# Designs tried in a protein design run: designed miniproteins, single chains, continued (5). Part 15

Each design is a single chain, and the fold is of that chain. pLDDT is the mean over its residues in the fold that is shown.

## One batch from the design tools (miniprotein)

Design m16523
Fold by ESMFold2-Fast:
Structure m16523 (fold): chain A 56 residues (1-56)
Amino acid sequence: DEELEKLIAVKKSKGIKVTEAEEKMLKVILDPNASLEEADKAADELKKEVLEEAEK
C-alpha cells in the first residue's frame, strides 16, 4: 500500500518509533519478488498491531 509505505517513511525520517510489524510489511512491499506467504504473514502482523494500538 502506497499510503502505508509513505507513512512508515515519514515516521522513520522524523525518528518516530516504527513497529516490527510495520518494518516487516515495508520490507515485503519494497521487495518485488516477495512471496505470497511473506505478504500474508506481514499483513496479519500489521493488522494485529493496528488493532492493539486502537485499543490503547
Scores: mean pLDDT 70

Design m16524
Fold by ESMFold2-Fast:
Structure m16524 (fold): chain A 61 residues (1-61)
Amino acid sequence: MTREEVIQEYVEELKKIPNLSEKGKKMLESLETKSLEELSDEEKSLINLMMKVREKKAAEA
């Protein structure tokens, strides 16, 4: 899965949450308004972690 696909999927999942935390709302806004290159180190780290988690889950299926 590409980084762009992971970001898009995460954005869609966040949009489905009716009671999103303040940090979650800030993350959603950042991911929607900023380019991939302008993401903070925390946001990039989270995306990388989600990619690794998806890869591990697929391997354990």
Scores: mean pLDDT 71

Design m16525
Fold by ESMFold2-Fast:
Structure m16525 (fold): chain A 95 residues (1-95)
Amino acid sequence: SLKEEVEKYYEKALNSKDIDERIEAVKGLVDILKDESVPLEIKLLAAEKLVELSKSKDDLVRLALRSQIEELEKLTDDKDEKIAALIKETLENLK
């Protein structure tokens, strides 16, 4: 299930002891947002998980998110206004 895949990426980004696994997990969520074949409901879930990760005070979570800043900035131009707004919130929280 794509929903289970989003949840697995979220859990890895939040809890993995390996920074490379956290980076790959954040990249997985970003790749879901970039995939035209993925339903909007799943993309919204992935964007909401990125917002939740961006509220974390964990330096490794924040480092993993910052590794994807250039890709996240591109997603602020997303055709879906709600996805664009959630990604803008993610970037604001990373300041």
Scores: mean pLDDT 89

Design m16526
Fold by ESMFold2-Fast:
Structure m16526 (fold): chain A 75 residues (1-75)
Amino acid sequence: AKELIEEAKRRYEEGDYEGALELALEAAKEAEKEGDYKSLAEAYGIAALAYYELGDLEKAKEYLKKSLEYAEKAK
């Protein structure tokens, strides 16, 4: 999960928002299977940013909420 998160961040920084979203959602899937709520929160955060850049504001808001929820569970 963490390696996919770092690659998703890299794609986002390069302006590849579709690629960043794909990798962030795959990272979220792996983090969920591992019970790694910290990585899950970070992956959903990247997905929210990617959705925002792609113009999908409702998805951006939904994934931001998920990111915040799992960040709270990771404490």
Scores: mean pLDDT 86

Design m16527
Fold by ESMFold2-Fast:
Structure m16527 (fold): chain A 55 residues (1-55)
Amino acid sequence: MKLEDLDPDEVNEFLAELIEKYEEGKISKEEFIELLEEKLGIPRSVVEETFKLHE
């Protein structure tokens, strides 16, 4: 999916779901970052920086 086609609320909900799955150990950190880049078009570097702040 593309950010341009998605409601910001849907993007935030998808992000929250991915974060929860990662915290529960359902997906790896690499998979989490890759999914954000692939599905939302967020650059890996931005995701890693945001992840560090969230930690």
Scores: mean pLDDT 69

Design m16529
Fold by ESMFold2-Fast:
Structure m16529 (fold): chain A 68 residues (1-68)
Amino acid sequence: SMEELRKKAEELIKKGKEAYERGDYVEAELLYEEAAKIYLEIGDKEKAKEALKNAIESSIKYLKSIIL
């Protein structure tokens, strides 16, 4: 159901945030990307956009960690 998909996306956002807070930026990026895909599937454009922004930020943090 749409509700079950939404719950899954919310749990992925929570896990992504936890990964980000621990400095696991690659894992955070993947979790946020999966959440964004689900939000796009259910038509929640705003939540998808927010998740994609968090995925991009996680990717940037990872790239900075390997350059410096």
Scores: mean pLDDT 89

Design m16530
Fold by ESMFold2-Fast:
Structure m16530 (fold): chain A 83 residues (1-83)
Amino acid sequence: EEIKKYEEEIKKDPNNAEAYLRLGKVYLQKNDFEKAVEYFKKAIELDPNLAEAYELLSFVYRILGKEEEADKYRKKARELDPS
């Protein structure tokens, strides 16, 4: 299972921002927005230059109707990767 795989990666390396990002994506796929937000926030805490995590946080906050938070994270993502 995808979740177990990334949980084991985090257990081996708690500073693996990419593993937290991938866990967040799995929970987003399952529509577990609360867990997706938690894991994406952990990913940016460990790697503040991880533009994809900010982009995905913006997307989730948009789904949750939190426009102010969505805009904040979208701007940050575009500052890091202006593509």
Scores: mean pLDDT 83

Design m16531
Fold by ESMFold2-Fast:
Structure m16531 (fold): chain A 61 residues (1-61)
Amino acid sequence: SMSPEEQQLVEEIRGLMLELLRDPTDEEAFRRLLEKYEQALKQGLEEQLRTIVIDGPPPPA
């Protein structure tokens, strides 16, 4: 099982991905996404990150 901190990190990454789908020119959100993604990879959360990508068609309008 993931720790609460690990789960929060994955959820933050998902949230940033959704923000970038709405505004792909948000360089600050993109930078934060890359930083958190690297942290998650170092923690061994690669499978959870792959799940986000597979689960995520562009959501809204």
Scores: mean pLDDT 74

Design m16532
Fold by ESMFold2-Fast:
Structure m16532 (fold): chain A 93 residues (1-93)
Amino acid sequence: SEQVAESLRDLAKKVRELAKKSPVPEAAKLLEEAAELLEKAAEYIRKNDIEKAKEYLKKAKELLEEAAKVATPELAEKARNIAAAVEQIIKYL
């Protein structure tokens, strides 16, 4: 589970970088919230609380999808790709 926790922290970092690059404040806010939820999920994975980790991952995915709806096309594509990666992690858990 340490590898999964590390992957989630790496994804959170990428999401924060997207937030900083976003010219749309609403998208930036949703991306920052998603990054925080990914970090929370990583923490719960380390505690072996897989059910809570899945809840936070599902919320993070929803926020990434919402951010993609209001972001610029380039940032929207990147947000959707990260959401897909989060979905794969949920399926692996």
Scores: mean pLDDT 89

Design m16533
Fold by ESMFold2-Fast:
Structure m16533 (fold): chain A 81 residues (1-81)
Amino acid sequence: MSEEEFWKEVDAALGIMTLALDINIARQKGDEETAKELEEALDRAVQAYNDGNYEEAFRIMAEAAEKLGLTKVAEKFRELA
């Protein structure tokens, strides 16, 4: 396995964990719509991660972040895709 693939896997896992935390925060604030959209994105990102498609996982997370107005987060995920 290349060193670049290893770090991409680590970064994708960290992104997925961050998205899961954002879902929990949204639910605690009563923002069920945001939580639902992030949960759908999390399920898709986890599937891509399990398939070894880390670039697709980053694209899914970037799309979710952009839809929620998190422009800087979306830009970072697109850069990693």
Scores: mean pLDDT 78

Design m16534
Fold by ESMFold2-Fast:
Structure m16534 (fold): chain A 55 residues (1-55)
Amino acid sequence: SVADLQAQVDELRATRDYLRAQLAAETDPKRRADLQQAIANLERQIAELEAQIAA
């Protein structure tokens, strides 16, 4: 259902915001790169779910 997709988007956004806070505090270049990749993957998943909601 659309409500189930919206709940998944909300959970992924919360995880993304958590990782963004971690990235802001991280000084190690390798860990920063890993966090940036994880955030990008989450943003991609959010966009896919939002596209399903819009359909």
Scores: mean pLDDT 90

Design m16535
Fold by ESMFold2-Fast:
Structure m16535 (fold): chain A 65 residues (1-65)
Amino acid sequence: GSELEEFIKELEEKIKEIEKEIKKLEEKLKENPDDKELKLELQILEGLKALLEGVKSWLKKKLNE
């Protein structure tokens, strides 16, 4: 029943948190464009977001089958 819907909501919340952190890092990177650590952190968060979006999309497909 609703357990998958709750899990999807949790994923959406985590994705929103990651998006907020990405925006913060993008702002910092504008101030420090050569900061290798900020670039790496941004790449990691973008990768995590893509992974969670993929999981969310897969779960939504299963819920609608």
Scores: mean pLDDT 85

Design m16536
Fold by ESMFold2-Fast:
Structure m16536 (fold): chain A 58 residues (1-58)
Amino acid sequence: SKEFIEKVEEEIEKNGYLTLEELQKLIKEYREKYNDESLPIPKTIEEAIELLVKIKES
């Protein structure tokens, strides 16, 4: 989870932002790789932000 968050933050820093579609793709790839059902696929930017905060606080 920490490595995933670091990768997401790196992409945001490098590109200035992530689109919802790009974030959904990264979360889907992470879930498939680790079989981690704790990460829902966000449907909105707000859900994506809430998910990132939750992962960071865990």
Scores: mean pLDDT 68

Design m16537
Fold by ESMFold2-Fast:
Structure m16537 (fold): chain A 95 residues (1-95)
Amino acid sequence: SAEFRALALRFLALAGEIYVLARRRDPENPLTRELMRLLGEAADLLARDAPAEEVLAQMRRLLEQMRRLAEESGDPELKRLVEEMERLLAQMEAL
């Protein structure tokens, strides 16, 4: 649906913002490399109009990695962005 796609694009935008912030803080962190891979996979799923179930599964994996990164960094800004992503994922799952 158009609503699902809009929420998913917003989720990816937040994930990309977290990636940029994390890379500036610690470019050598292996978690940022894995995050980049998961972001690419999520973008590909959306580009090819994959089933909502596949998109949601990838978004959950991406969120888990983001949580780990935020916890490791101790950065309150990253934690705030992760909380916003959690709210967006809940909205997508409710559709």
Scores: mean pLDDT 84

Design m16538
Fold by ESMFold2-Fast:
Structure m16538 (fold): chain A 57 residues (1-57)
Amino acid sequence: SLDEEIARLEEESARLTKKLNEAVKAGKPQEEIDKIVKELSEVGRRLLTLLREKAAA
């Protein structure tokens, strides 16, 4: 269902956010941080699309 897909993407987003925070705190290279940010942005874009569909219903 739409709600199940949203929940899975929210879980992925939370996971990537924690990974980003850990990378920043550990002083990882900007290249590694940028890769995580790109992955988080992709998940965020998909999530926003599904949230828009849910809000329109």
Scores: mean pLDDT 85

Design m16539
Fold by ESMFold2-Fast:
Formats: sequence, C-alpha cells, structure tokens
Structure m16539 (fold): chain A 95 residues (1-95)
Amino acid sequence: ELEKKAQEYIKKANEYLSKGDREKAAEFYLNAGRYYDQLGKYEEAIKWYEKAIELAPDSPVAAIAYGNLAEVYEKLGQKEKAEEYRKKFTDLKNK
C-alpha cells in the first residue's frame, strides 16, 4: 500500500518535472521519500529526499527533507551524517 503510494507520487513528480514545475516535483518526491521512510526502506527514502532538495533548494520542502534525512541517518547509526543534515535543517529553518 505505502510502496504503491510512493510510486504514484514519483510518477506525479516526474510529470511536474517534465512540465518545468520543479517546486511541485520536489513536493511529490518529498512525499514519496516519506512513504519509503515509513516502510523502513531508508535507501529509497534518502534518494527521494535528496532529489527534493536538488529541485527546490532553500525552500520549505528542502528544510523538511533535511530534517527527515537527519532522522533517517540516526536510524541507520550514521551519527555524523545525521548531525550534518540536522545543521542544514537548522540553518535553513532560522533564515
């Protein structure tokens, strides 16, 4: 169920990206990452969170993605990487 939702959101993101709507595409990739995160598929979650940040840097979407990446890397035991992304989240949130 959640994996199917993730794939549907990826499809919609690709459609928005093909139309040049990078901000909408980023929102849909962020939500796809969230579904993979809920499934415990952390490599997929990271991939789509990173894609959202690339498409909409310095945005509310990027801030949420950085926060989610910090939590995913904590779950993976990668403490330094988690701290790096938490700092990026804080720096962007407090602009």
Scores: mean pLDDT 87

Design m16540
Fold by ESMFold2-Fast:
Structure m16540 (fold): chain A 74 residues (1-74)
Amino acid sequence: MEEALRVAEEAVRLAGEIARLLAAGEEPPAELLERAAELEERVRRMAEELSEEERKELHEEVGRRLAALAAELA
């Protein structure tokens, strides 16, 4: 769980940077997009090994952060 949460936090952080660049009308660097995709894949694979409760906690945390990010960009 701890490792999955750490990777998910990093993925959300990069998603936030990408979203801010797009909101500003700027093209995100390819390296940033690739890094974000790699982290998203890692989180997905880690979630497959988590218990139901841990998966719920991970989904709630990621969802909360993504919802806050979406609200900032609306």
Scores: mean pLDDT 76

Design m16541
Fold by ESMFold2-Fast:
Structure m16541 (fold): chain A 86 residues (1-86)
Amino acid sequence: MKLKLIFQNLTPEQLIAYSLKAIGLKLEGHKVTISIDGTTLTITIDNLSDAQVQKYINEAKELKKEGHEVTISKDGDTITISIKFP
């Protein structure tokens, strides 16, 4: 499966922190594409297992409980998780 993570309205601190996490995944051998547009960070991860994708879905659901604006969608083999910070 392919996972697309979109983080919106990030502070500079959050942007750095999430970018470093994405770089960490790339260093672990995952096929990761990172793009930054202002305060928006998009991370695309290829070749994830269903269990790995479910972990990210669960983390996104917890962020939603914490008051973040979260949308989760599926299109074919691609799961898109969009998280907007306050």
Scores: mean pLDDT 82

Design m16542
Fold by ESMFold2-Fast:
Structure m16542 (fold): chain A 87 residues (1-87)
Amino acid sequence: MKPKISNLTATAPSATTLTVTFDYEYPEGVKIIVTVTGADGSTVSKEIPDQKSATVTLEVAPGTYRVTVKAYKDGKLIASASTTVTV
């Protein structure tokens, strides 16, 4: 079975908040990291528990961001997905 991150969406419910949602399909025991990178190169990362679906809320300054979700197992990258959002 191949690891998969699907239904990745990012929204800006306020001028200082990003909400990221996604689904993850594969075995338990993975490390999932959500990384939000601004156009200025600023980066905010959040590690989340191994879950079939997740919602992550992050406090950010206004701007355009690239959101990347990566899943690791035993230190190896096994799945990734990315999207963009403007706050």
Scores: mean pLDDT 73

Design m16543
Fold by ESMFold2-Fast:
Structure m16543 (fold): chain A 128 residues (1-128)
Amino acid sequence: MNIIPYHPRIDEELLKKYLDALNKVLNLDLKLDPSLTEEGEFKGYKIVFTDEPGMWLENNVIYIGEDSQTAFHVMDALLLAERLPGFGKLPEKDVPPTSLTLEDVRLRGESLDNPISLALYNELKAVG
């Protein structure tokens, strides 16, 4: 596993839009910076991008693997780190990331009865 400054498949403009949506809905102050993936921190959890597949939590570090849909996994990782009611479990290491759609986010929000997921869907549909 190598930690990278940002994921090479992530569109920086698209990632910025997703981070802006997260900041608006969750009242966060995450900034798009090449060092964010190495220095980014949320409630004692460090967020890093890696060249390995999947997403996992280890020693208060959230590792996010190679996927163009990583912004959705960042959302899930942050929400799970906060243990917000209604959110599912963090994907296990080496589970291939699923291609998430805005519709998947909406259905997940409804199935989890979570107003934050529905609010995120409303912001993210303007990005996708």
Scores: mean pLDDT 51

Design m16544
Fold by ESMFold2-Fast:
Structure m16544 (fold): chain A 65 residues (1-65)
Amino acid sequence: SYLDKGKEAFKKGDYEKSIEYYQKELEKDPNNAEALRNLGASYGEMGELEKMLEYGKKADELRGE
């Protein structure tokens, strides 16, 4: 799955590729809270703090926290 490929890229430190895979997962399932959370984490690792917070909030809304 794209989620698994995103996680693999993230573990290798390839945050740009992890973002691409998580975005592809969200194209298939826009409400995938795990993909949104991991996308936020990947943006955070790249220093994109505003995007990190935006995607983190979206993930939290879907999980009711």
Scores: mean pLDDT 84

Design m16545
Fold by ESMFold2-Fast:
Structure m16545 (fold): chain A 61 residues (1-61)
Amino acid sequence: MSPEELVEKILKESNGDPEKAAELFLREVLRLWEAGEISPEEAREAARIAGKRIKELLEKQ
């Protein structure tokens, strides 16, 4: 799963709720990191994309 696919999946599962999106993203990235399934570069890119998308959701509320 690409960083973009991970973020889109989390946003869809959060149903546009920025707090839920942040919680789900943090939990999923930590799980993948602990399992060795995500590289540091992929984690940083996913965090960058997620931060931007969550900020956009917060600005709508």
Scores: mean pLDDT 80

Design m16546
Fold by ESMFold2-Fast:
Structure m16546 (fold): chain A 62 residues (1-62)
Amino acid sequence: MEEERRKAAERLHELNLAGKTWDEIVAEAKRDGDETLFELVDRMAQGSRDGAAAIAAELAAR
């Protein structure tokens, strides 16, 4: 649970630093079958396609 969430969040941060768009991050999550990652991306991007960037920023500020 916590490990899965941390892993998903870390991957979001990594993809964002690599300059991936939110669409590309979603595609990566689907390709890998990472349910946690793609749920996080979907939830945070509820009002914006750049929601994944917001998640990565929060993690970096931790």
Scores: mean pLDDT 67

Design m16548
Fold by ESMFold2-Fast:
Structure m16548 (fold): chain A 118 residues (1-118)
Amino acid sequence: DKADEYLNEENYEKAIEEYEKEIAKDPNNAEAWNNLGRAYLKAGEYEKAIEYYEKAIALDPENIEAWRNLAETYKKMGEYEKAAEYYEKVAELYEKMGMEGLAEEYREKAEEMRKKAE
């Protein structure tokens, strides 16, 4: 995938352009919205990353990667209570899939974030 190649080369501008082109062809592609969010996250544009992850989860509420990326973005912003909320959502989705070990891991991440919140 050309967009992923640009992202790996740290050419975030071209990665963004390619993901936007994918979205223009299929605006219901939750993966493309999630990947656009990742490109903005790597570019340090946290608010835009959040916007595009929210679009991904609106299209596919079971997109664990988008929920995880949303939690990581809020963590990077120091918004620990929101990060905890979204890590808990990741844990719920893994538990629904029968992945109890991963569910426990993300509940532990949520607890860690809550301990960092005031």
Scores: mean pLDDT 87

Design m16549
Fold by ESMFold2-Fast:
Structure m16549 (fold): chain A 67 residues (1-67)
Amino acid sequence: GPVPPAIPGGLPTSDEEKWREQQRKFIEGLLEAGLLTPEQAEELLERLPEIRSSAEFGLALDEALAR
């Protein structure tokens, strides 16, 4: 069933949307800096709602930057 595990050392459930919004801004920042193409940024933004941890975000970012 649905469980709301809040880990003090992690991101609480209520902060997940804020964290995800911060990641969106981070992606936009990388795009503005020229570190991401518009296509890579769009792909990451589309995947972002499904990303629930910084580790998953890191893997998605590495995948987008890989080449």
Scores: mean pLDDT 72

Design m16550
Fold by ESMFold2-Fast:
Structure m16550 (fold): chain A 66 residues (1-66)
Amino acid sequence: SMFIETQILALAGLKVFTEDPEERKLIEEAIDRLRELERRGDVKGAEELWEETKKKLEELKKKKLA
Protein backbone atom coordinates (compact mmCIF):
# COMPACT_ATOMS: atom_id res chain seq x y z
CA SER A 1 0.00 0.00 0.00
CA MET A 2 1.29 3.44 -0.97
CA PHE A 3 -0.24 4.81 2.23
CA ILE A 4 1.64 2.40 4.51
CA GLU A 5 4.85 2.87 2.49
CA THR A 6 4.56 6.64 3.05
CA GLN A 7 4.14 6.14 6.82
CA ILE A 8 7.21 3.88 6.94
CA LEU A 9 9.24 6.45 4.98
CA ALA A 10 8.09 9.24 7.32
CA LEU A 11 9.16 7.28 10.42
CA ALA A 12 12.50 6.33 8.83
CA GLY A 13 13.16 10.00 8.06
CA LEU A 14 12.19 11.03 11.59
CA LYS A 15 14.56 8.40 13.03
CA VAL A 16 17.54 9.89 11.10
CA PHE A 17 17.15 13.14 13.10
CA THR A 18 16.25 11.47 16.42
CA GLU A 19 19.05 11.20 19.01
CA ASP A 20 17.04 9.90 21.99
CA PRO A 21 17.51 6.11 22.40
CA GLU A 22 13.99 5.52 23.75
CA GLU A 23 12.37 7.44 20.88
CA ARG A 24 14.59 5.62 18.36
CA LYS A 25 13.50 2.22 19.71
CA LEU A 26 9.83 3.21 19.51
CA ILE A 27 10.27 4.34 15.88
CA GLU A 28 12.17 1.16 14.91
CA GLU A 29 9.50 -1.06 16.47
CA ALA A 30 6.73 0.89 14.72
CA ILE A 31 8.49 0.55 11.34
CA ASP A 32 8.82 -3.23 11.79
CA ARG A 33 5.16 -3.57 12.74
CA LEU A 34 4.03 -1.38 9.83
CA ARG A 35 5.99 -3.58 7.41
CA GLU A 36 4.25 -6.65 8.82
CA LEU A 37 0.82 -5.01 8.49
CA GLU A 38 1.63 -3.97 4.90
CA ARG A 39 2.42 -7.60 3.98
CA ARG A 40 -0.94 -8.62 5.46
CA GLY A 41 -2.78 -5.81 3.65
CA ASP A 42 -4.09 -4.48 6.97
CA VAL A 43 -4.54 -0.79 6.15
CA LYS A 44 -6.81 -0.15 9.17
CA GLY A 45 -4.29 -1.73 11.53
CA ALA A 46 -1.53 0.40 9.99
CA GLU A 47 -3.60 3.59 10.45
CA GLU A 48 -4.26 2.71 14.11
CA LEU A 49 -0.60 1.87 14.74
CA TRP A 50 0.50 5.15 13.12
CA GLU A 51 -1.84 7.18 15.35
CA GLU A 52 -0.75 5.23 18.46
CA THR A 53 2.93 5.72 17.58
CA LYS A 54 2.47 9.50 17.21
CA LYS A 55 0.75 9.64 20.62
CA LYS A 56 3.53 7.62 22.25
CA LEU A 57 6.21 9.86 20.73
CA GLU A 58 4.40 12.97 22.01
CA GLU A 59 4.12 11.39 25.47
CA LEU A 60 7.86 10.60 25.53
CA LYS A 61 8.75 14.17 24.50
CA LYS A 62 6.37 15.64 27.10
CA LYS A 63 7.81 13.36 29.81
CA LYS A 64 11.35 14.54 29.03
CA LEU A 65 10.35 18.23 29.12
CA ALA A 66 8.50 17.86 32.43
Scores: mean pLDDT 82

Design m16551
Fold by ESMFold2-Fast:
Structure m16551 (fold): chain A 79 residues (1-79)
Amino acid sequence: MEEIEKEIERLEREIEELSREAVRAIILGDYQRAAELLERMAELYEKIAELYEKLGDEEKARYYREKAERLREVAEALK
């Protein structure tokens, strides 16, 4: 449990860093890079969902899968 919680925290920090880069890319008009960063964030949200599923937290697992899908939709719109 503690190991999985630490991994989730690590993934959340990685997403925060990617989110800052994605916002910067959007401000600079680099929509291709923003799309790539959003797709990467979606992959990390899927990993968080899998970890919550292992913890038996199906509600959080569903929440993070929905976040991943929404980010992919935004990424496609930026192409």
Scores: mean pLDDT 86

Design m16552
Fold by ESMFold2-Fast:
Structure m16552 (fold): chain A 99 residues (1-99)
Amino acid sequence: MDEADKLFAEGQRAFLQEKYEEAIEYFTKAAELFEKLGDKEGEAQALFNLGLAYIKLEKYEEAAKAFERALELFKEIDPDSPYVKQVEENLKKAKEKIK
């Protein structure tokens, strides 16, 4: 398992255990490594999960920024992907909470 995949898996584990601050740390590190590796799909997935972890902590502005970056990457990979709609729905909900 490469380091980026390992960090992503640790982030998912932390998220499922409701350790959202720990999940944010792992997903941030995973996204940075996927970006360095040029793995746009891995980076987009890590950023999407980072946004979800921010939502759990009610950090809606940080969540929106993570979702906007994930959305840009998913649209570049495949604009017809179900991930595009899922990220757009979460981004809309986050922006409604920033009010």
Scores: mean pLDDT 88

Design m16553
Fold by ESMFold2-Fast:
Structure m16553 (fold): chain A 73 residues (1-73)
Amino acid sequence: SLTERPPLTEEEKKKEEILELGVRARKLIDELGDDSKEEEIEKELSELLKKGDLDKAKEILEKYVKKLEEELK
């Protein structure tokens, strides 16, 4: 059962945060109606996740979400 899951490791917590940021970015892209910006960040995120650089992946995704929010002004 998912409710019986043991405490998350730091790596697992970062992966969950990245997933949540990804969901947020997807929602913002949908509101903007512009898929081109998603393609750029997906390439960079894919390379970082392949390297296991979760901290940098999270940082880039957070910056991307902030930029998308600024464009929705």
Scores: mean pLDDT 73

Design m16554
Fold by ESMFold2-Fast:
Structure m16554 (fold): chain A 115 residues (1-115)
Amino acid sequence: DKIAEYQARIAEDPRDADAYLNLGDELFQQGKLDEAREYYEKAIALYREAGDQRGLALALYNLGLVLEAQGKLDEATAYYREAIALYEELRSELSEMELRLLDGARARLAQLESL
């Protein structure tokens, strides 16, 4: 049970931002949108405190996906914009996977702005 694993990591280190992000991902995959949102918001706060711009950008993008799934399109748009801005700042340091996430965020933003 991946949820139990991430909960154990949080219990051992309550500032483990990656554990909150991963727990949010598991809950989002299960359609538990409200719970996924809470864990992504916690991950965002921890990444912001740590100055981890890469983790922050990913968590903001994932929160945008949850908000879009909840029909909160204006909020999703704002978080996609913030994630894109952070990824663009980091462009020379981005992995292939992060470049794909940036492209995904841009595509979703364009789709929402066309509505």
Scores: mean pLDDT 88

Design m16555
Fold by ESMFold2-Fast:
Structure m16555 (fold): chain A 97 residues (1-97)
Amino acid sequence: LEEVFRAEVPSALRGTLYLLEEILKDLEAGKDPRSSRIVSKLTAALLFASVADLAGDPLARELREKILQASRYIDAGDVEKAKEYLKEAIELARKGL
C-alpha cells in the first residue's frame, strides 16, 4: 500500500500545489469562497494531500492540516485567515517537491 502511494507522491504534491495556487488566486480576485468551484478545488487538494500522507510523507500531514484550517476559515467567512493558511500550505507543498 505505502509503495503504491509512494510512486504517486510527487504527482499528488504537484496536484495539491496547483489547486492551492488556483484557490488563492480565485480568493484574491474576490470570488465567493463558498462557491462550488472553490469548494471542489479545496476538496481535491485535500484528497491529493491525503494520498501523500497515507504514503508516509512527513510534510503531507502538516500540509493536510493547513488545508483543513483554510477550509474551516472559509466556512466561518474569514477569507483573510483562509488565505494565510493557503499560503502556508503552498509553501509546504513546494518544500515537498
Scores: mean pLDDT 79

Design m16556
Fold by ESMFold2-Fast:
Structure m16556 (fold): chain A 70 residues (1-70)
Amino acid sequence: MKELIKKGEELLAKSEEFRKKADEWRQLGEEYREKGHEGAAKTAYGMSEAYKMNADVLEKQARELLEKAE
């Protein structure tokens, strides 16, 4: 039980870290787009979406582990 809670909390922390990275990449994409660097902006937006998707997966896994521990 405690191991599942710990792993769930670690996955939630990692999910939050990935959400912060997604926001950072989104902001970089907006900056690149404003400067006319469309290729760099596209790459940055792609990275933002990848981090967001991974954050969503980690959060789902964390919730499943925490519910199983209850």
Scores: mean pLDDT 83

Design m16557
Fold by ESMFold2-Fast:
Structure m16557 (fold): chain A 99 residues (1-99)
Amino acid sequence: VADAPPSPIPESARIEAEYLLQLGNKALKEGDYETAIAYYEHAIRVGDDDLKARAYLNLGIAYEKLGDFEKAIEYYEQALSIAPDNKRAKELLEKVKEK
């Protein structure tokens, strides 16, 4: 049964991407950074620009938690390329560059 409104595939993809982002956030909080990364990468493939910016930000956080500061910088910059006014991404990028 399709419980979704009569929306095209893009809305279904957005719902899927938000669900993947939620699963990634759960894995991130539980310290399962590799699983979080996999979910965020999938969310980036199916999500819109807003969701991609959020997923890139969280990818940066996951890589920072793994000690990969170069990858964290890369993903924070990707988030800022999509959402240049994202204050959280700017703050996290500035902080990680100090390491």
Scores: mean pLDDT 79

